# Ledger of designs, part 24: designed miniproteins, single chains, continued (5)

Each design is a single chain, and the fold is of that chain. pLDDT is the mean over its residues in the fold that is shown.

## One batch from the design tools (miniprotein)

Design m16804
Fold by ESMFold2-Fast:
Structure m16804 (fold): chain A 67 residues (1-67)
Amino acid sequence: MSEEEVRRLAAEALELAAQGRLEEALRHLTKVLQADPELAQRVGVRLLLDGHEELVAGLSEAARRYA
């Protein structure tokens, strides 16, 4: 996966979360986590501050499976 593609997935995840499309947002975040775990952590912090605690919980569970 290209760096550009990973950044696009991260941006799309934030947009999907803002729209309430949490399952699609989590799918995008899981792909970001596999390609760039540091970027996924930064996006997770942003989502937590925006009130999407459920997405952060899902991302943490995904990280546990891929670590």
Scores: mean pLDDT 75

Design m16805
Fold by ESMFold2-Fast:
Structure m16805 (fold): chain A 77 residues (1-77)
Amino acid sequence: SVDDVLAAAGGLKDNDPASIAALADALLTSPEREARLFALYALTESGSEAARQALEDALRRTTDPALRALIERALAR
């Protein structure tokens, strides 16, 4: 849910692996488009190496072409 994504985003400043994993899971598996987009935004805006690696991992695992394109764009910055 969007609430779960917002809670996970709160842990990004501490580079909490559980928060990064929860955001990556939401990005790949959430049925809510808003939750997926917030997870992508949170991981992208964190700028940490761990968040970048999570985005690269999500890019390899995603089966959604639209999501793949958004992740590729985020990583190209």
Scores: mean pLDDT 78

Design m16806
Fold by ESMFold2-Fast:
Structure m16806 (fold): chain A 70 residues (1-70)
Amino acid sequence: MQVKTENGQILTDNAYDYLLKHAPDLLKKLADAIKNGDLEAIRKYAEEASKATGLSPDVVIAAAGYYVSS
């Protein structure tokens, strides 16, 4: 049960790196939307990045939030 906790955290870090390599334009657009507080744009670009990468929208949003914070 707890063995997957570290994998969950690693997956978030890997999602950021994965998005940078496979969908950098979508990551940037999503990061800009998060920075501007545009909830509609956040949903739109998270869905697009999710479809492009196979990652869940929540993971994509978390990874883009990390990008905005760095």
Scores: mean pLDDT 71

Design m16807
Fold by ESMFold2-Fast:
Structure m16807 (fold): chain A 70 residues (1-70)
Amino acid sequence: MSEIEKKVKEIEEIMEKIKERADQINPQELTKAMARHIAILTSYDLGQLTMEEVDELKEYYEKLLEEAEK
């Protein structure tokens, strides 16, 4: 229930929206996004994920969602 956990939940929410638009996303980019998501979940589980890293990742996924709308 940390502030980092809340940010991770927000990234999960964005990933749900990305999956909803999977047909509009390049399969290569979708695969990379999913791999990075697994990596951040692993870092979070190990207690290595920082707020700065979470914020950067959230921006990355927000941009990917914007690309999915084109």
Scores: mean pLDDT 76

Design m16808
Fold by ESMFold2-Fast:
Structure m16808 (fold): chain A 90 residues (1-90)
Amino acid sequence: MKELVEKDAENALKAAPESIKDGEETIKRARSLGNEELAEQARKTVQRIKELVDELEKHKDDPEKAFEATVGYTLAEMELALLKRILDEE
């Protein structure tokens, strides 16, 4: 279990820069389409990803905190993917 948590945390940290860039692109696209609500939701999700990445970096040696932050990161990525899909359908 601990080894899987460490690997998932490392994968999240590696993926985070791309996820943040994709999120910022999603915010810009939502605004260009006049969808201010989706732009605001995407902004909040990007901010949450940034906070969770910071938490992971601070607590990489704490399995419980790393696990909680990794779960939060995964949920935030899923939310961002959903928002991006909604924009792609417009």
Scores: mean pLDDT 80

Design m16809
Fold by ESMFold2-Fast:
Structure m16809 (fold): chain A 73 residues (1-73)
Amino acid sequence: MAVVLPTETVEAPSLEEAIEKARKLAEEVGKAWTGDRPLALPVELKVDGKVAGIVVYRIGPDGTVTLAGITRL
């Protein structure tokens, strides 16, 4: 069972840049994670002050980051 982390928000001028920021955030969380449980990190993607999508990353106990899902709004 994954521990669901609080939703983070990233803002960028484009959806592509927002997705890239979210990926880097997930990688930083993975590098810092020292627990034995997987994590789920939801990230809200904002473009020009508006929610454009939500991405969810899975972070394994070994720090491996995997894209679990993406929804475009």
Scores: mean pLDDT 79

Design m16810
Fold by ESMFold2-Fast:
Structure m16810 (fold): chain A 65 residues (1-65)
Amino acid sequence: MSEEEREELIEKIAEKIKEAHPELPDEVARRRAENILKLLSKEEVEEALKKSIDEIEQLAVRAHL
């Protein structure tokens, strides 16, 4: 995955997190997005983004197991 593609995915995930939790600082939302990307493949993240942030978090839990 290119640095550019990774940055775009982090931005999209962070945006979804902020939609669900608007009180979170941008830095915290971005850090959570980075952690999700470390656990999931690019393709899994892209598919999960089409559904909701809850689906992304569920995939991250499964990736740890």
Scores: mean pLDDT 73

Design m16811
Fold by ESMFold2-Fast:
Structure m16811 (fold): chain A 77 residues (1-77)
Amino acid sequence: EEERKKRLEELYEIIDALEEDLKEAEKNAKTEDSKKRLEIAREVLEEIRRLAEEGATFDELREYATKKYEELEEKYK
């Protein structure tokens, strides 16, 4: 129980840090493509948060994030 709570707290801390990085990037985004890319990244972070709440493991969240990042990289390389 405590281990699960600590895991979720650590995950949320990481997600919150990534969200702050996204907010910074959004303020600096000057092109429509950059803005669209950041919008998708925000949707990915929200989905990761939802999956974490549903009990997804670190490995599952990491794989999901990696896959989505690769998809974004291919679309906007």
Scores: mean pLDDT 73

Design m16812
Fold by ESMFold2-Fast:
Structure m16812 (fold): chain A 84 residues (1-84)
Amino acid sequence: DAAFEERKAAVLERMRAAAENGMSEEELAELIKELTLLELEEVRRNPEYVKEEEFIEQVRKQAEKLREMGMLKLAEAVEEALKE
């Protein structure tokens, strides 16, 4: 889905611009949440590559790692995306 890929690219470009211009952790957390939601949508569209349950487990492991690194807002953002 070209439209989906363009939406994902737009989020990634916003993250890149934010990194260059400076962005609060809160704003970065919202972007990461949006990216996680897009990745979940991609998994649901392509179940032959990754099962939704496997993707959710991977995101949970990422959230745990982010917490260990002290990135609490980022960890919460990806976990909130999974509640959708």
Scores: mean pLDDT 75

Design m16813
Fold by ESMFold2-Fast:
Structure m16813 (fold): chain A 80 residues (1-80)
Amino acid sequence: GHMMTSDEFQALKDSVLSTMTQQAQAAQARYPEYTAAINQTLNDYQSNLNNAKSPLDITKIQFSFMADLVAIELEAEQQR
């Protein structure tokens, strides 16, 4: 909620960004041919995360990122 301090909110953003970056790097290691698509998705969600105004926005961004990353990996599997 809006009772979070600015420092706590920034720490939450940093933690989520770190997790998203690690997830993107793991996906790139598994599907190096999809590096451009994975990097574009990470960049788009990093921008969304920077513009997030509430913890709920951050949560929605994190779930949407995971859904898009899974979709890229499923596409990669289908192109075998």
Scores: mean pLDDT 86

Design m16814
Fold by ESMFold2-Fast:
Structure m16814 (fold): chain A 56 residues (1-56)
Amino acid sequence: HMSEEERQELLDYARELGKRLAENRTIDLSTAKRRIDMAFGNDPEARKAFLEALEK
């Protein structure tokens, strides 16, 4: 569903989300999960990388 460039941009986005979550926890995790499933439903490797980036 996504080009390789868009996938990389989403990983960068995940890093920023992870920082925001660590600082304020303002983001609804249900929203993040839905976004991940929608974007990476058929790409488990990209999903794993996105979640790992969120942790950082």
Scores: mean pLDDT 65

Design m16815
Fold by ESMFold2-Fast:
Structure m16815 (fold): chain A 85 residues (1-85)
Amino acid sequence: SRKEELQKKLEELFRKALELLQKYAQLILKDLKKSEKYRKQAEEYFQQAIKVAGEISPELEKQMRERKEQFEREMEEVEKLVKEK
C-alpha cells in the first residue's frame, strides 16, 4: 500500500541521515571540511524524511521536525567548540 511504501521510505531516509551524522561525528576533529559535507547531507535526508512523515500523519511530521531541530542544536554546539580550538 502507499502508506507501507511511505513508512519504508521514511525508515530508509532516517537511517541514511543517522549514518551521515555518525560519519560527521567521527571526522569533526580530523577533517572539519569533510565532516561539514556529511552534516549537510544528513540535514537534506532529514528534510526529505519530514516531508514523507507529513504524508503519513501530522503527528509524525511534528516528531521528525522536533528531532531535526534537536540535532541541529547539538551539532552547532559541537562545531562551535571545534572552531574555537
Scores: mean pLDDT 80

Design m16816
Fold by ESMFold2-Fast:
Structure m16816 (fold): chain A 73 residues (1-73)
Amino acid sequence: DAAERVARAIAEVAAEAPGLSAEEAARLARERLSAVPGVAAVRVRAEGDTVTVEVTLEDGTVLRAELRAGAPA
């Protein structure tokens, strides 16, 4: 299930984010989420220490998450 794989990838990035800058966390999220089978599009934004992630699956499902980095971009 693509949604389950995306949720797991988001959780893994979220666990690493406190050790990264917002820019580094955004890059990591984009790389990992784009590699998940069934993902059609990934949109990532970094503002201050907050990283906003939006993942669109091939079936049109949209998943959103907000991550906190250890340092601002």
Scores: mean pLDDT 83

Design m16817
Fold by ESMFold2-Fast:
Structure m16817 (fold): chain A 68 residues (1-68)
Amino acid sequence: TKVKVLSETEILIEGEEEVKVEGDAEIVEKTTNKILLKTEPGAIIKLSSSGGTVEVNPAKEVGKEYEI
């Protein structure tokens, strides 16, 4: 599963695996293989799938991609 930091307040998740989202974020858009999250400014978001776990700081990591 791919995680992309689109902006200081937006994370895109792409993949077939179920992803657990923890932290101050809301789902703005959800399709079969995509979840778009809007985060609170400065929030740290923990994302977990069967492939692993990452903590994302969107304000520090704009343009960064992870694989989980």
Scores: mean pLDDT 80

Design m16818
Fold by ESMFold2-Fast:
Structure m16818 (fold): chain A 76 residues (1-76)
Amino acid sequence: SIDELKEKLLKAIEEGDYEEALRYTVALQRELIREYPEKASELEALFSDLQLDIIRGTLTVEKAKETLQKIEEIIK
């Protein structure tokens, strides 16, 4: 489900669907915090930055991939 949410998020960003991108970002954050509650503070910080970029219309697919890679490093 996490991998599926990542794919849906990247697709929404690529399509410029701000509303769907924000929805999938919130869902992904929730699922990751459920699986890695000890990492909640670090995950919340990264997702806050991602959500702000979506709201500002400044998020690119490349920037989203960089943030998702940082998330993967945190949960290792």
Scores: mean pLDDT 84

Design m16819
Fold by ESMFold2-Fast:
Structure m16819 (fold): chain A 55 residues (1-55)
Amino acid sequence: SAEQEELEKIQRQRRKAQVDRLESLIAEMLKGDAEQRQLAERMRKVLAELEELEG
């Protein structure tokens, strides 16, 4: 139904907003030391995998 499709669209938009927020936090961690950068890269890979599963 059109109502269900709209709700699913809203849920996808909300998830996208949280992913974007996490990407911003990862970008801040990349400005840190070597350990922070390594963790940030690992988190970035997890986010990429989640986006592939979502899309």
Scores: mean pLDDT 80

Design m16820
Fold by ESMFold2-Fast:
Structure m16820 (fold): chain A 94 residues (1-94)
Amino acid sequence: SLEEARKEVGEIMGEGLEEVQEAYRAGASPEEIREILLRTFEEVLRKMKEKKVPEEEIKKIAEEYITFASVVAKAMGLDPEELREEMERLLEEF
């Protein structure tokens, strides 16, 4: 169900955010933070595909994540536009 898919996707996003926070506290490089953000996004996309989430809902959830990831990237000194473009490409290939 969509409700079950949203719960599982939310858990993946939460775990990814926790990993980013722990990496930041441990002094991880911007590149390491970027890798965590991209891995989490790919896991989210995979889970939505597995659960057969409607395309409109996938795009909405993906945009919410990309917006969040862009804010984190900017704070870490990464190019938020470059990260957005990479994530949008992954979404198109989904």
Scores: mean pLDDT 84

Design m16821
Fold by ESMFold2-Fast:
Structure m16821 (fold): chain A 99 residues (1-99)
Amino acid sequence: LSLRELVERFKEAFPGTIESEDLELLLEVLERSPDGRVTLEDLIAYAREKYGPNPGLEARVRELHDRVDKDGDGVITEEELIAYLREVAKELGAEELLE
């Protein structure tokens, strides 16, 4: 599965678990990253570019980044996002939907 297909399947299978807008924003920044690495600063900058300054959205984006950034290095990779989505799906009893 491509990263986009995985994210779309997750959104369809688990509506409301993670805000669709937050997932799409993270996906778009990862797709635009030349090295496949995304910092919190990259996410906040893109969120502000796309939607303008919004403290509520920025707080959710920071929380999502912290959850996906498993090693705490401040950088998200495609592999970390895939691992996070599979972990959430497993906790909900449907990891197979993301295979």
Scores: mean pLDDT 77

Design m16822
Fold by ESMFold2-Fast:
Structure m16822 (fold): chain A 100 residues (1-100)
Amino acid sequence: SKEEVIKELKKIIEEAHELINRAEELREQARRQGNEDLVAQVDKLIDDFNEKLDELLKKLDEALENNASKEELEKILKEMEDVVKEAGKQLEALEAELKK
């Protein structure tokens, strides 16, 4: 149902915020270790992710205001899932660099 898609959108948005919090914690750990290169890489990840997330949130707000179809909401959900998945992979790689 359309309501189920909206529920999944809320979940992926929460996952996006969790990912940002996790990246900010990694940045703080890298800063404490004096790893300026890793801090710069995490800052870029946060900036790029926030830019993409803000664009998708704007699309979602416009879609909801215009009573968009289930199919349109599913498209936004998939785009959000893809962005979160990609950022998550990049963050895991950066977390591995901190452990070296």
Scores: mean pLDDT 88

Design m16823
Fold by ESMFold2-Fast:
Structure m16823 (fold): chain A 58 residues (1-58)
Amino acid sequence: MRELAREAVESYTRRGLGWEVGVADVASGNESIPFVRKLKELGIDLDEFVKAMREEAE
């Protein structure tokens, strides 16, 4: 989980969106966002993933 969360933070930062946009996307649970849909398909808890993203970004 932490490795995937770090990769997500890096990806959002690399695209110029910032990690906060990534956290908002995951927190929304919106399956129209391909990344969020993939997390749900992998059985990843979105609330725990948001916490991991915040820890990796700080």
Scores: mean pLDDT 79

Design m16824
Fold by ESMFold2-Fast:
Order: C-alpha cells, then structure tokens, then sequence
Structure m16824 (fold): chain A 88 residues (1-88)
C-alpha cells in the first residue's frame, strides 16, 4: 500500500550507481524487456555507460537520466527492474 509504494520509490531514487556497474549487459537488456522497452533502449544505455564511465551520478536513476533519449518514466521503470534483478 502507501508504505510499500514509498519504500519502492525511495529504493529506486536512492539505489547506488554501483548496482548498474554490477549488472551485465544481458541483465540490462533483460530489465528493458521485462518493462516492455525495445533492445535499442538497453543498447543505448550500455553504450553510454561504456563510453562515459566518469559521467556516473550517485544513483542508478540519475545515471539513467543522463543517457540521451531516456525519459524519467523509462529511467524509473528500468531502475526498479534492475534493482529486482540485482536482489536475487
């Protein structure tokens, strides 16, 4: 309910960028597929991270928002799914 939504939102907003670094390219692509986004979006994120390793924000969400063409809604959905994959 309200507390679960707030907790999930805080986790997405505060998840350290290191979670992105711990995910493989295949796990990033799987996260995109699970939320219904095309492989091209995942590839764009992967390419950005590889070409801009120093351009990492403190959180996954903020780092994803740095990728050109990624919307806030896409970044929030991807960050949440990436966190689920990492919490195995």
Amino acid sequence: EEEKLEEARKRVETTPAGVLGALSDDEIREAAKRVGFPDELADKIIDYLKNHPDDVAPTVLETLLKVPGVTREQAEKLAAEMLVIRER
Scores: mean pLDDT 74

Design m16825
Fold by ESMFold2-Fast:
Structure m16825 (fold): chain A 80 residues (1-80)
Amino acid sequence: SEKKAEEKIREIAKKAKEEGSLKVGDELVKKYGELAAAGIMSEAGGTGVGLFLRTWLDDPEGASSISEMIEIGKEKLAKE
């Protein structure tokens, strides 16, 4: 559900603050792929997220906006 995805994003935001956004972003890329990871990290926020998003805005799968990436990320988190 969307509520479950939003709760997981809050947990990811806390982890990114504690461990660093680039490290957490890299782990999300490995688990969910670039688009989902970019979407999750854009919602999570925090230091370094802007750098992560700049890197993954050259989206190879054709998502044209951060909003689309967020939706993909939330769907992947909700299916867990």
Scores: mean pLDDT 68

Design m16826
Fold by ESMFold2-Fast:
Structure m16826 (fold): chain A 68 residues (1-68)
Amino acid sequence: SVAEEARRLTEEIGRLTGLDGEGAEDVGAGGASGNVDAAVQTALRLGAPESAAPRVRELAERIGRLAS
């Protein structure tokens, strides 16, 4: 289902960035709202490395497509 795929992508953000479940969910919610730039900025604000930003952007865009 779309919800299961969105959960899987949010979990991948957590693994990639080292953020806790709550932090990864905040980033995923930014992607779901269709604001990819906000999702990336949230990840960086929560302590994700800047080197992860391109992949966080990709995952956030994917979550946004599922939520549309």
Scores: mean pLDDT 78

Design m16827
Fold by ESMFold2-Fast:
Structure m16827 (fold): chain A 85 residues (1-85)
Amino acid sequence: SEAERAAQLLETLIDAVRSMEAAGLSTDQIKAAAEAGLRVMLKHATDPRIREIVREALERIKKATSSEQIRKTLEEALERVRELV
């Protein structure tokens, strides 16, 4: 389903963020990568519920000031998408 695919993409993005944190990348670099990933998801999403979850996550990440906030926002989006499966 689209929700299962969205969950897999969010899991991949969370893993990428964790890898960037481990590599010592800046919050701004991690933020840019997370925003890019979410924009790609939003471009391809057709389910309005998935579009809303991704859009809200993108807006929260724009305001994030730490990699922990970025990661938590993505984890919360993943749990919301999983509720649609």
Scores: mean pLDDT 89

Design m16828
Fold by ESMFold2-Fast:
Structure m16828 (fold): chain A 81 residues (1-81)
Amino acid sequence: METLIMGSVIPGPVAETKEGTEALKELSKRYPFIKVVEDDRQGAHLIITDPKVWEAVMKRLGEKGSITVEELEKIIDEVLK
């Protein structure tokens, strides 16, 4: 299971592994408001341009410190209902 943590320089979900980055890229193909910014170290920062999804994800990250990609998908599904 790929885990996302809170970014320390830029707020938001961050993948620290190539597998996490690939999972975020697949997610961005399904949701046009999701953008993935890759770093040169196999990680990636997730940018969420939908304000409601952004607020829900940031709340969960603030509460737990980390979320899985599966939890991220669940949050998106709950917000878009």
Scores: mean pLDDT 76

Design m16829
Fold by ESMFold2-Fast:
Structure m16829 (fold): chain A 75 residues (1-75)
Amino acid sequence: MSLPEQIMKLIADTVAELKSLGASDAEVEAAVRKMFDAMIEAQHKQHTVEDSQKAGLAALQKTAEDIIKARKEAK
């Protein structure tokens, strides 16, 4: 319903996709940690909560893309 709920759903969907592709718990944890680091950095720059959440989601998606690329190369 709210924008934060939609962002949390996208985060959960991204984590589920990573696990379905065979990402380890450690890789998922690292991706989530990078997401939180990006959110904290955005808050330190006095961005809105919404901007912070978007920055975190972008960092998570980039980490997911890097993992997918590594899996494709590890055929």
Scores: mean pLDDT 73

Design m16830
Fold by ESMFold2-Fast:
Structure m16830 (fold): chain A 82 residues (1-82)
Amino acid sequence: LEEIVREAEERVREILRDMPEEAREAVVDLVVEAIRAAAAGDERKAAVLLTAAALLAIGEGATEEQVLKVIRVGEEAIRRVR
């Protein structure tokens, strides 16, 4: 689990490296919470948190390409921990 979380954190930080650190880390935290919710068996919570991460990234000025990449990272990590 911790390796999957670390990989997802690194990938989301890279995708959003042009965002201010505070905003970037807020998106990272939501993706991590989504992965941890999925690992705990809470698929609904995982989906809500990943959606929140995407919406926050949009609100902070992320491009469509960046948002789609963040969603894919989260979905891949969630699939690996289920």
Scores: mean pLDDT 85

Design m16831
Fold by ESMFold2-Fast:
Structure m16831 (fold): chain A 91 residues (1-91)
Amino acid sequence: SRRRALHLLDEAITLAEKALEQGINPEKAKEIISHFREARQAVEAGDLEAALEHVRKALEIASKDTSPIGQAIKATAEEALRVLEEELAAR
């Protein structure tokens, strides 16, 4: 659902902002935040293809982070990706 996708993206943004605040790989955290924000805007605009692309880019950037917060960001983003893929497949 759109509501669930937005909730998961907001959660991922919050986790990435927390990582940035804690100084955990700040340049990568900023890039991840940018992609999740663009994905959120795309979901609100109904552009699920653009939302999927931005979530995939954020996941690619986060793929090498083994920290607990990095793993939480990845898990939340993977769930958002799954929800967005299900929404796209249903139309």
Scores: mean pLDDT 83

Design m16832
Fold by ESMFold2-Fast:
Order: structure tokens, then C-alpha cells, then sequence
Structure m16832 (fold): chain A 103 residues (1-103)
């Protein structure tokens, strides 16, 4: 059904945001090891903001194409914000761990 397709789209968007955020954290840790913890953290935060902006734009495009599913698109945007917030906490925890390992 169209409703099921909208729900599956929203779940796929959020799952992709989660996967992209994890990659951003992993890349930030690698950068922190080579260039310094502060540089890795700043790079990771910038990438998380970019991922959020990209996923929000995708949700806005979906809501514009399917006005009947605009509420589903708005809820997906909220979940993407939640992914970004959770990823920031995990990034800070990984950077704190890296700082201890490099001491």
C-alpha cells in the first residue's frame, strides 16, 4: 500500500542516516589518530551536520512530492535530528577514549 511504502521510505531514510553517522564517527576517529583529537572531533561534528542537512533535504523533497505523507516526512526529520544528537554523544565518547589511549 502507499502508506506502507511511505513508512518503509521513512525507516530507510533513518537507517541510512544512522549508517552515515556511524561512518562519520569512524572517519573522525581515524582523523583524530593522524591529525589530533580536536581536529578529528571538529571534522566529525561538521560531517554529522552535513548528513543531517542532506537527510532533511531528502525528507522535504519526499513531503513535497507526496503531500498526503507530509506528516510522515516531518516525523522522519525529527528522527534524523535524534540520530544526529545520539551520534554527537557517541562521537564525543569515542574522542574521549582516543585521547586516553594516546596519553
Amino acid sequence: SAQKQAQEWAQQLVNQATADAQKAIDDAVAKGKTEGVDIGLASGLAELDKIRADKIAQADAYGAQYPEWQQQAQEAKGQVDGVRGSAEVRLEEEMDRLARDLA
Scores: mean pLDDT 91

Design m16833
Fold by ESMFold2-Fast:
Structure m16833 (fold): chain A 84 residues (1-84)
Amino acid sequence: MEFQLVRPDGTVERVEFDDIDAAMDYVKELTGARNAGLYLTKNGRVVIAPESVRGIRMGMTDAEVIAAAQRDGLPVLISGELEL
């Protein structure tokens, strides 16, 4: 499965995982979080974020998810290709 890794500094990197569980494990390892949360954006993209993120909710736009992750200083994964 293809994701965009969005870092707190605003850098975006393409990453691939075998499945969603592998992507969740990657976010936990990268952030030190015990759990990762799964969300869907308004346009149906999968978001994987560390449990410690406060600003990410179901039904947000891609831009709102990116802004929330940057405010919290945490990386997130978003499925597919981001239009910036």
Scores: mean pLDDT 79

Design m16834
Fold by ESMFold2-Fast:
Structure m16834 (fold): chain A 107 residues (1-107)
Amino acid sequence: SAAELLAQAITASLEGDFDKAVELARQAGKELGLSEEGINALVEFAKMVGEARRLGVPEAVSAGVQAGLDAIRAIENAPTKEEAAKRVYEILKKGVDRMRELLAAAR
């Protein structure tokens, strides 16, 4: 499922497996029926989670993980695939913005 692929992408990002995280994020976005722009947003999210972990900023890692969990719940609870895709895009875009803010605040 898209939820399982997204969970695996987040896990790969946290383990530092960048190539696996990016590929799993692409697969999750494709399964959700996202446009290329939407798929790229999921890839950017996975990269940002990995960057937050690499830089050792716990607040940014926590924000990324929370956004990922919220997106997984949105996939599971959405009445349609189209609604799931829309909610995931909005949640992960906000998650990326929050991680960038926290990374900037950490120096």
Scores: mean pLDDT 88

Design m16835
Fold by ESMFold2-Fast:
Structure m16835 (fold): chain A 63 residues (1-63)
Amino acid sequence: SAAERAAMGAAAYAAAGDAEGAKRQALISGVHGGNPEAGRRAAEAAEKGDGEAAGRYAQLAAS
């Protein structure tokens, strides 16, 4: 799904150190997955440089 693709993108950008890319994909995953709160938490984790948390919350947002 678009939500799952965005969640995978968020995790990949976060692992690469691209906080802005990770944040953008995390918010997209929340919108398409119907869990904007999880998408917001993923974006906050990405801004703080916590790539592991950003990936986990983005996957939750896509679920």
Scores: mean pLDDT 80

Design m16836
Fold by ESMFold2-Fast:
Structure m16836 (fold): chain A 61 residues (1-61)
Amino acid sequence: EPTEEQRQAVGDVITDVVREWEARGLTPSGEELREEVLARLRTLPDGDARVAWAEEVFELA
């Protein structure tokens, strides 16, 4: 069960991805958004933990 802080961290990445796609005149689908968010989270210092939080939010939440 992700904490509020963990959900916020995932939400921030989601917001960044949506904004970046919107700047390109595109709107990501739910699947495209999930895939891009997971890919970005893997590049962060706590990548494995952040991916687990995101999987909980997308798949188990």
Scores: mean pLDDT 71

Design m16837
Fold by ESMFold2-Fast:
Structure m16837 (fold): chain A 68 residues (1-68)
Amino acid sequence: MPSPETLRKIQEVVDEVIDRIEKEKLSAEEAVELTRELLRERGITDPALQEAVIKNILGEHALLQEKA
């Protein structure tokens, strides 16, 4: 399991990306790139954690597109 500090940073990234998807109507590719940048800036470089976060973001993006 990631540390509580790492989970907090991941949650901050997820919240930021989802907010920007809603406000700016980001594409899936733009959301993925933003997620990768924010994770790297916060020192989250583990590929498995990055993949898990990206998968979550893609799921949220798809749900927002279907609701529109």
Scores: mean pLDDT 79

Design m16838
Fold by ESMFold2-Fast:
Structure m16838 (fold): chain A 78 residues (1-78)
Amino acid sequence: MKVTNEDVIERLRQIIEALKAGYHKLSPEEILEMLEEGKKKGKEALEEAEIIALAASLAASGVTVEDVEAWLKRVEEK
């Protein structure tokens, strides 16, 4: 897989949106269910479920929306 700064920026924005939507409050069981449903619905749905799972994992590690927004700014800066 090719990873670019644009891919990182997009992923960080998606994580911020997931955190703001409250998906980080989902249980591990609910996250696993979303990943399994994503596998059935196709690549785009799986990628969305993986982003939600990553956002939940970061929140469990004490990462806040403000932390991810700061990371996004650093990646967008020259």
Scores: mean pLDDT 73

Design m16839
Fold by ESMFold2-Fast:
Structure m16839 (fold): chain A 55 residues (1-55)
Amino acid sequence: MIKAVATIDQYPSSPEGLSFRKGDEINVLQKLNDEYWLVELNGKKGLVHAGFIQI
């Protein structure tokens, strides 16, 4: 399982988004494209911009 670390704080702004804090460990489920990844954090799945996480 690939883990990434959030580089910024994110607040939910869309139904596909999820909230996280800088430094949170995020489980990477699938790379959808060069801009977005499907991830899971605390039991919630959502999309995150590739620039907001570091593997």
Scores: mean pLDDT 75

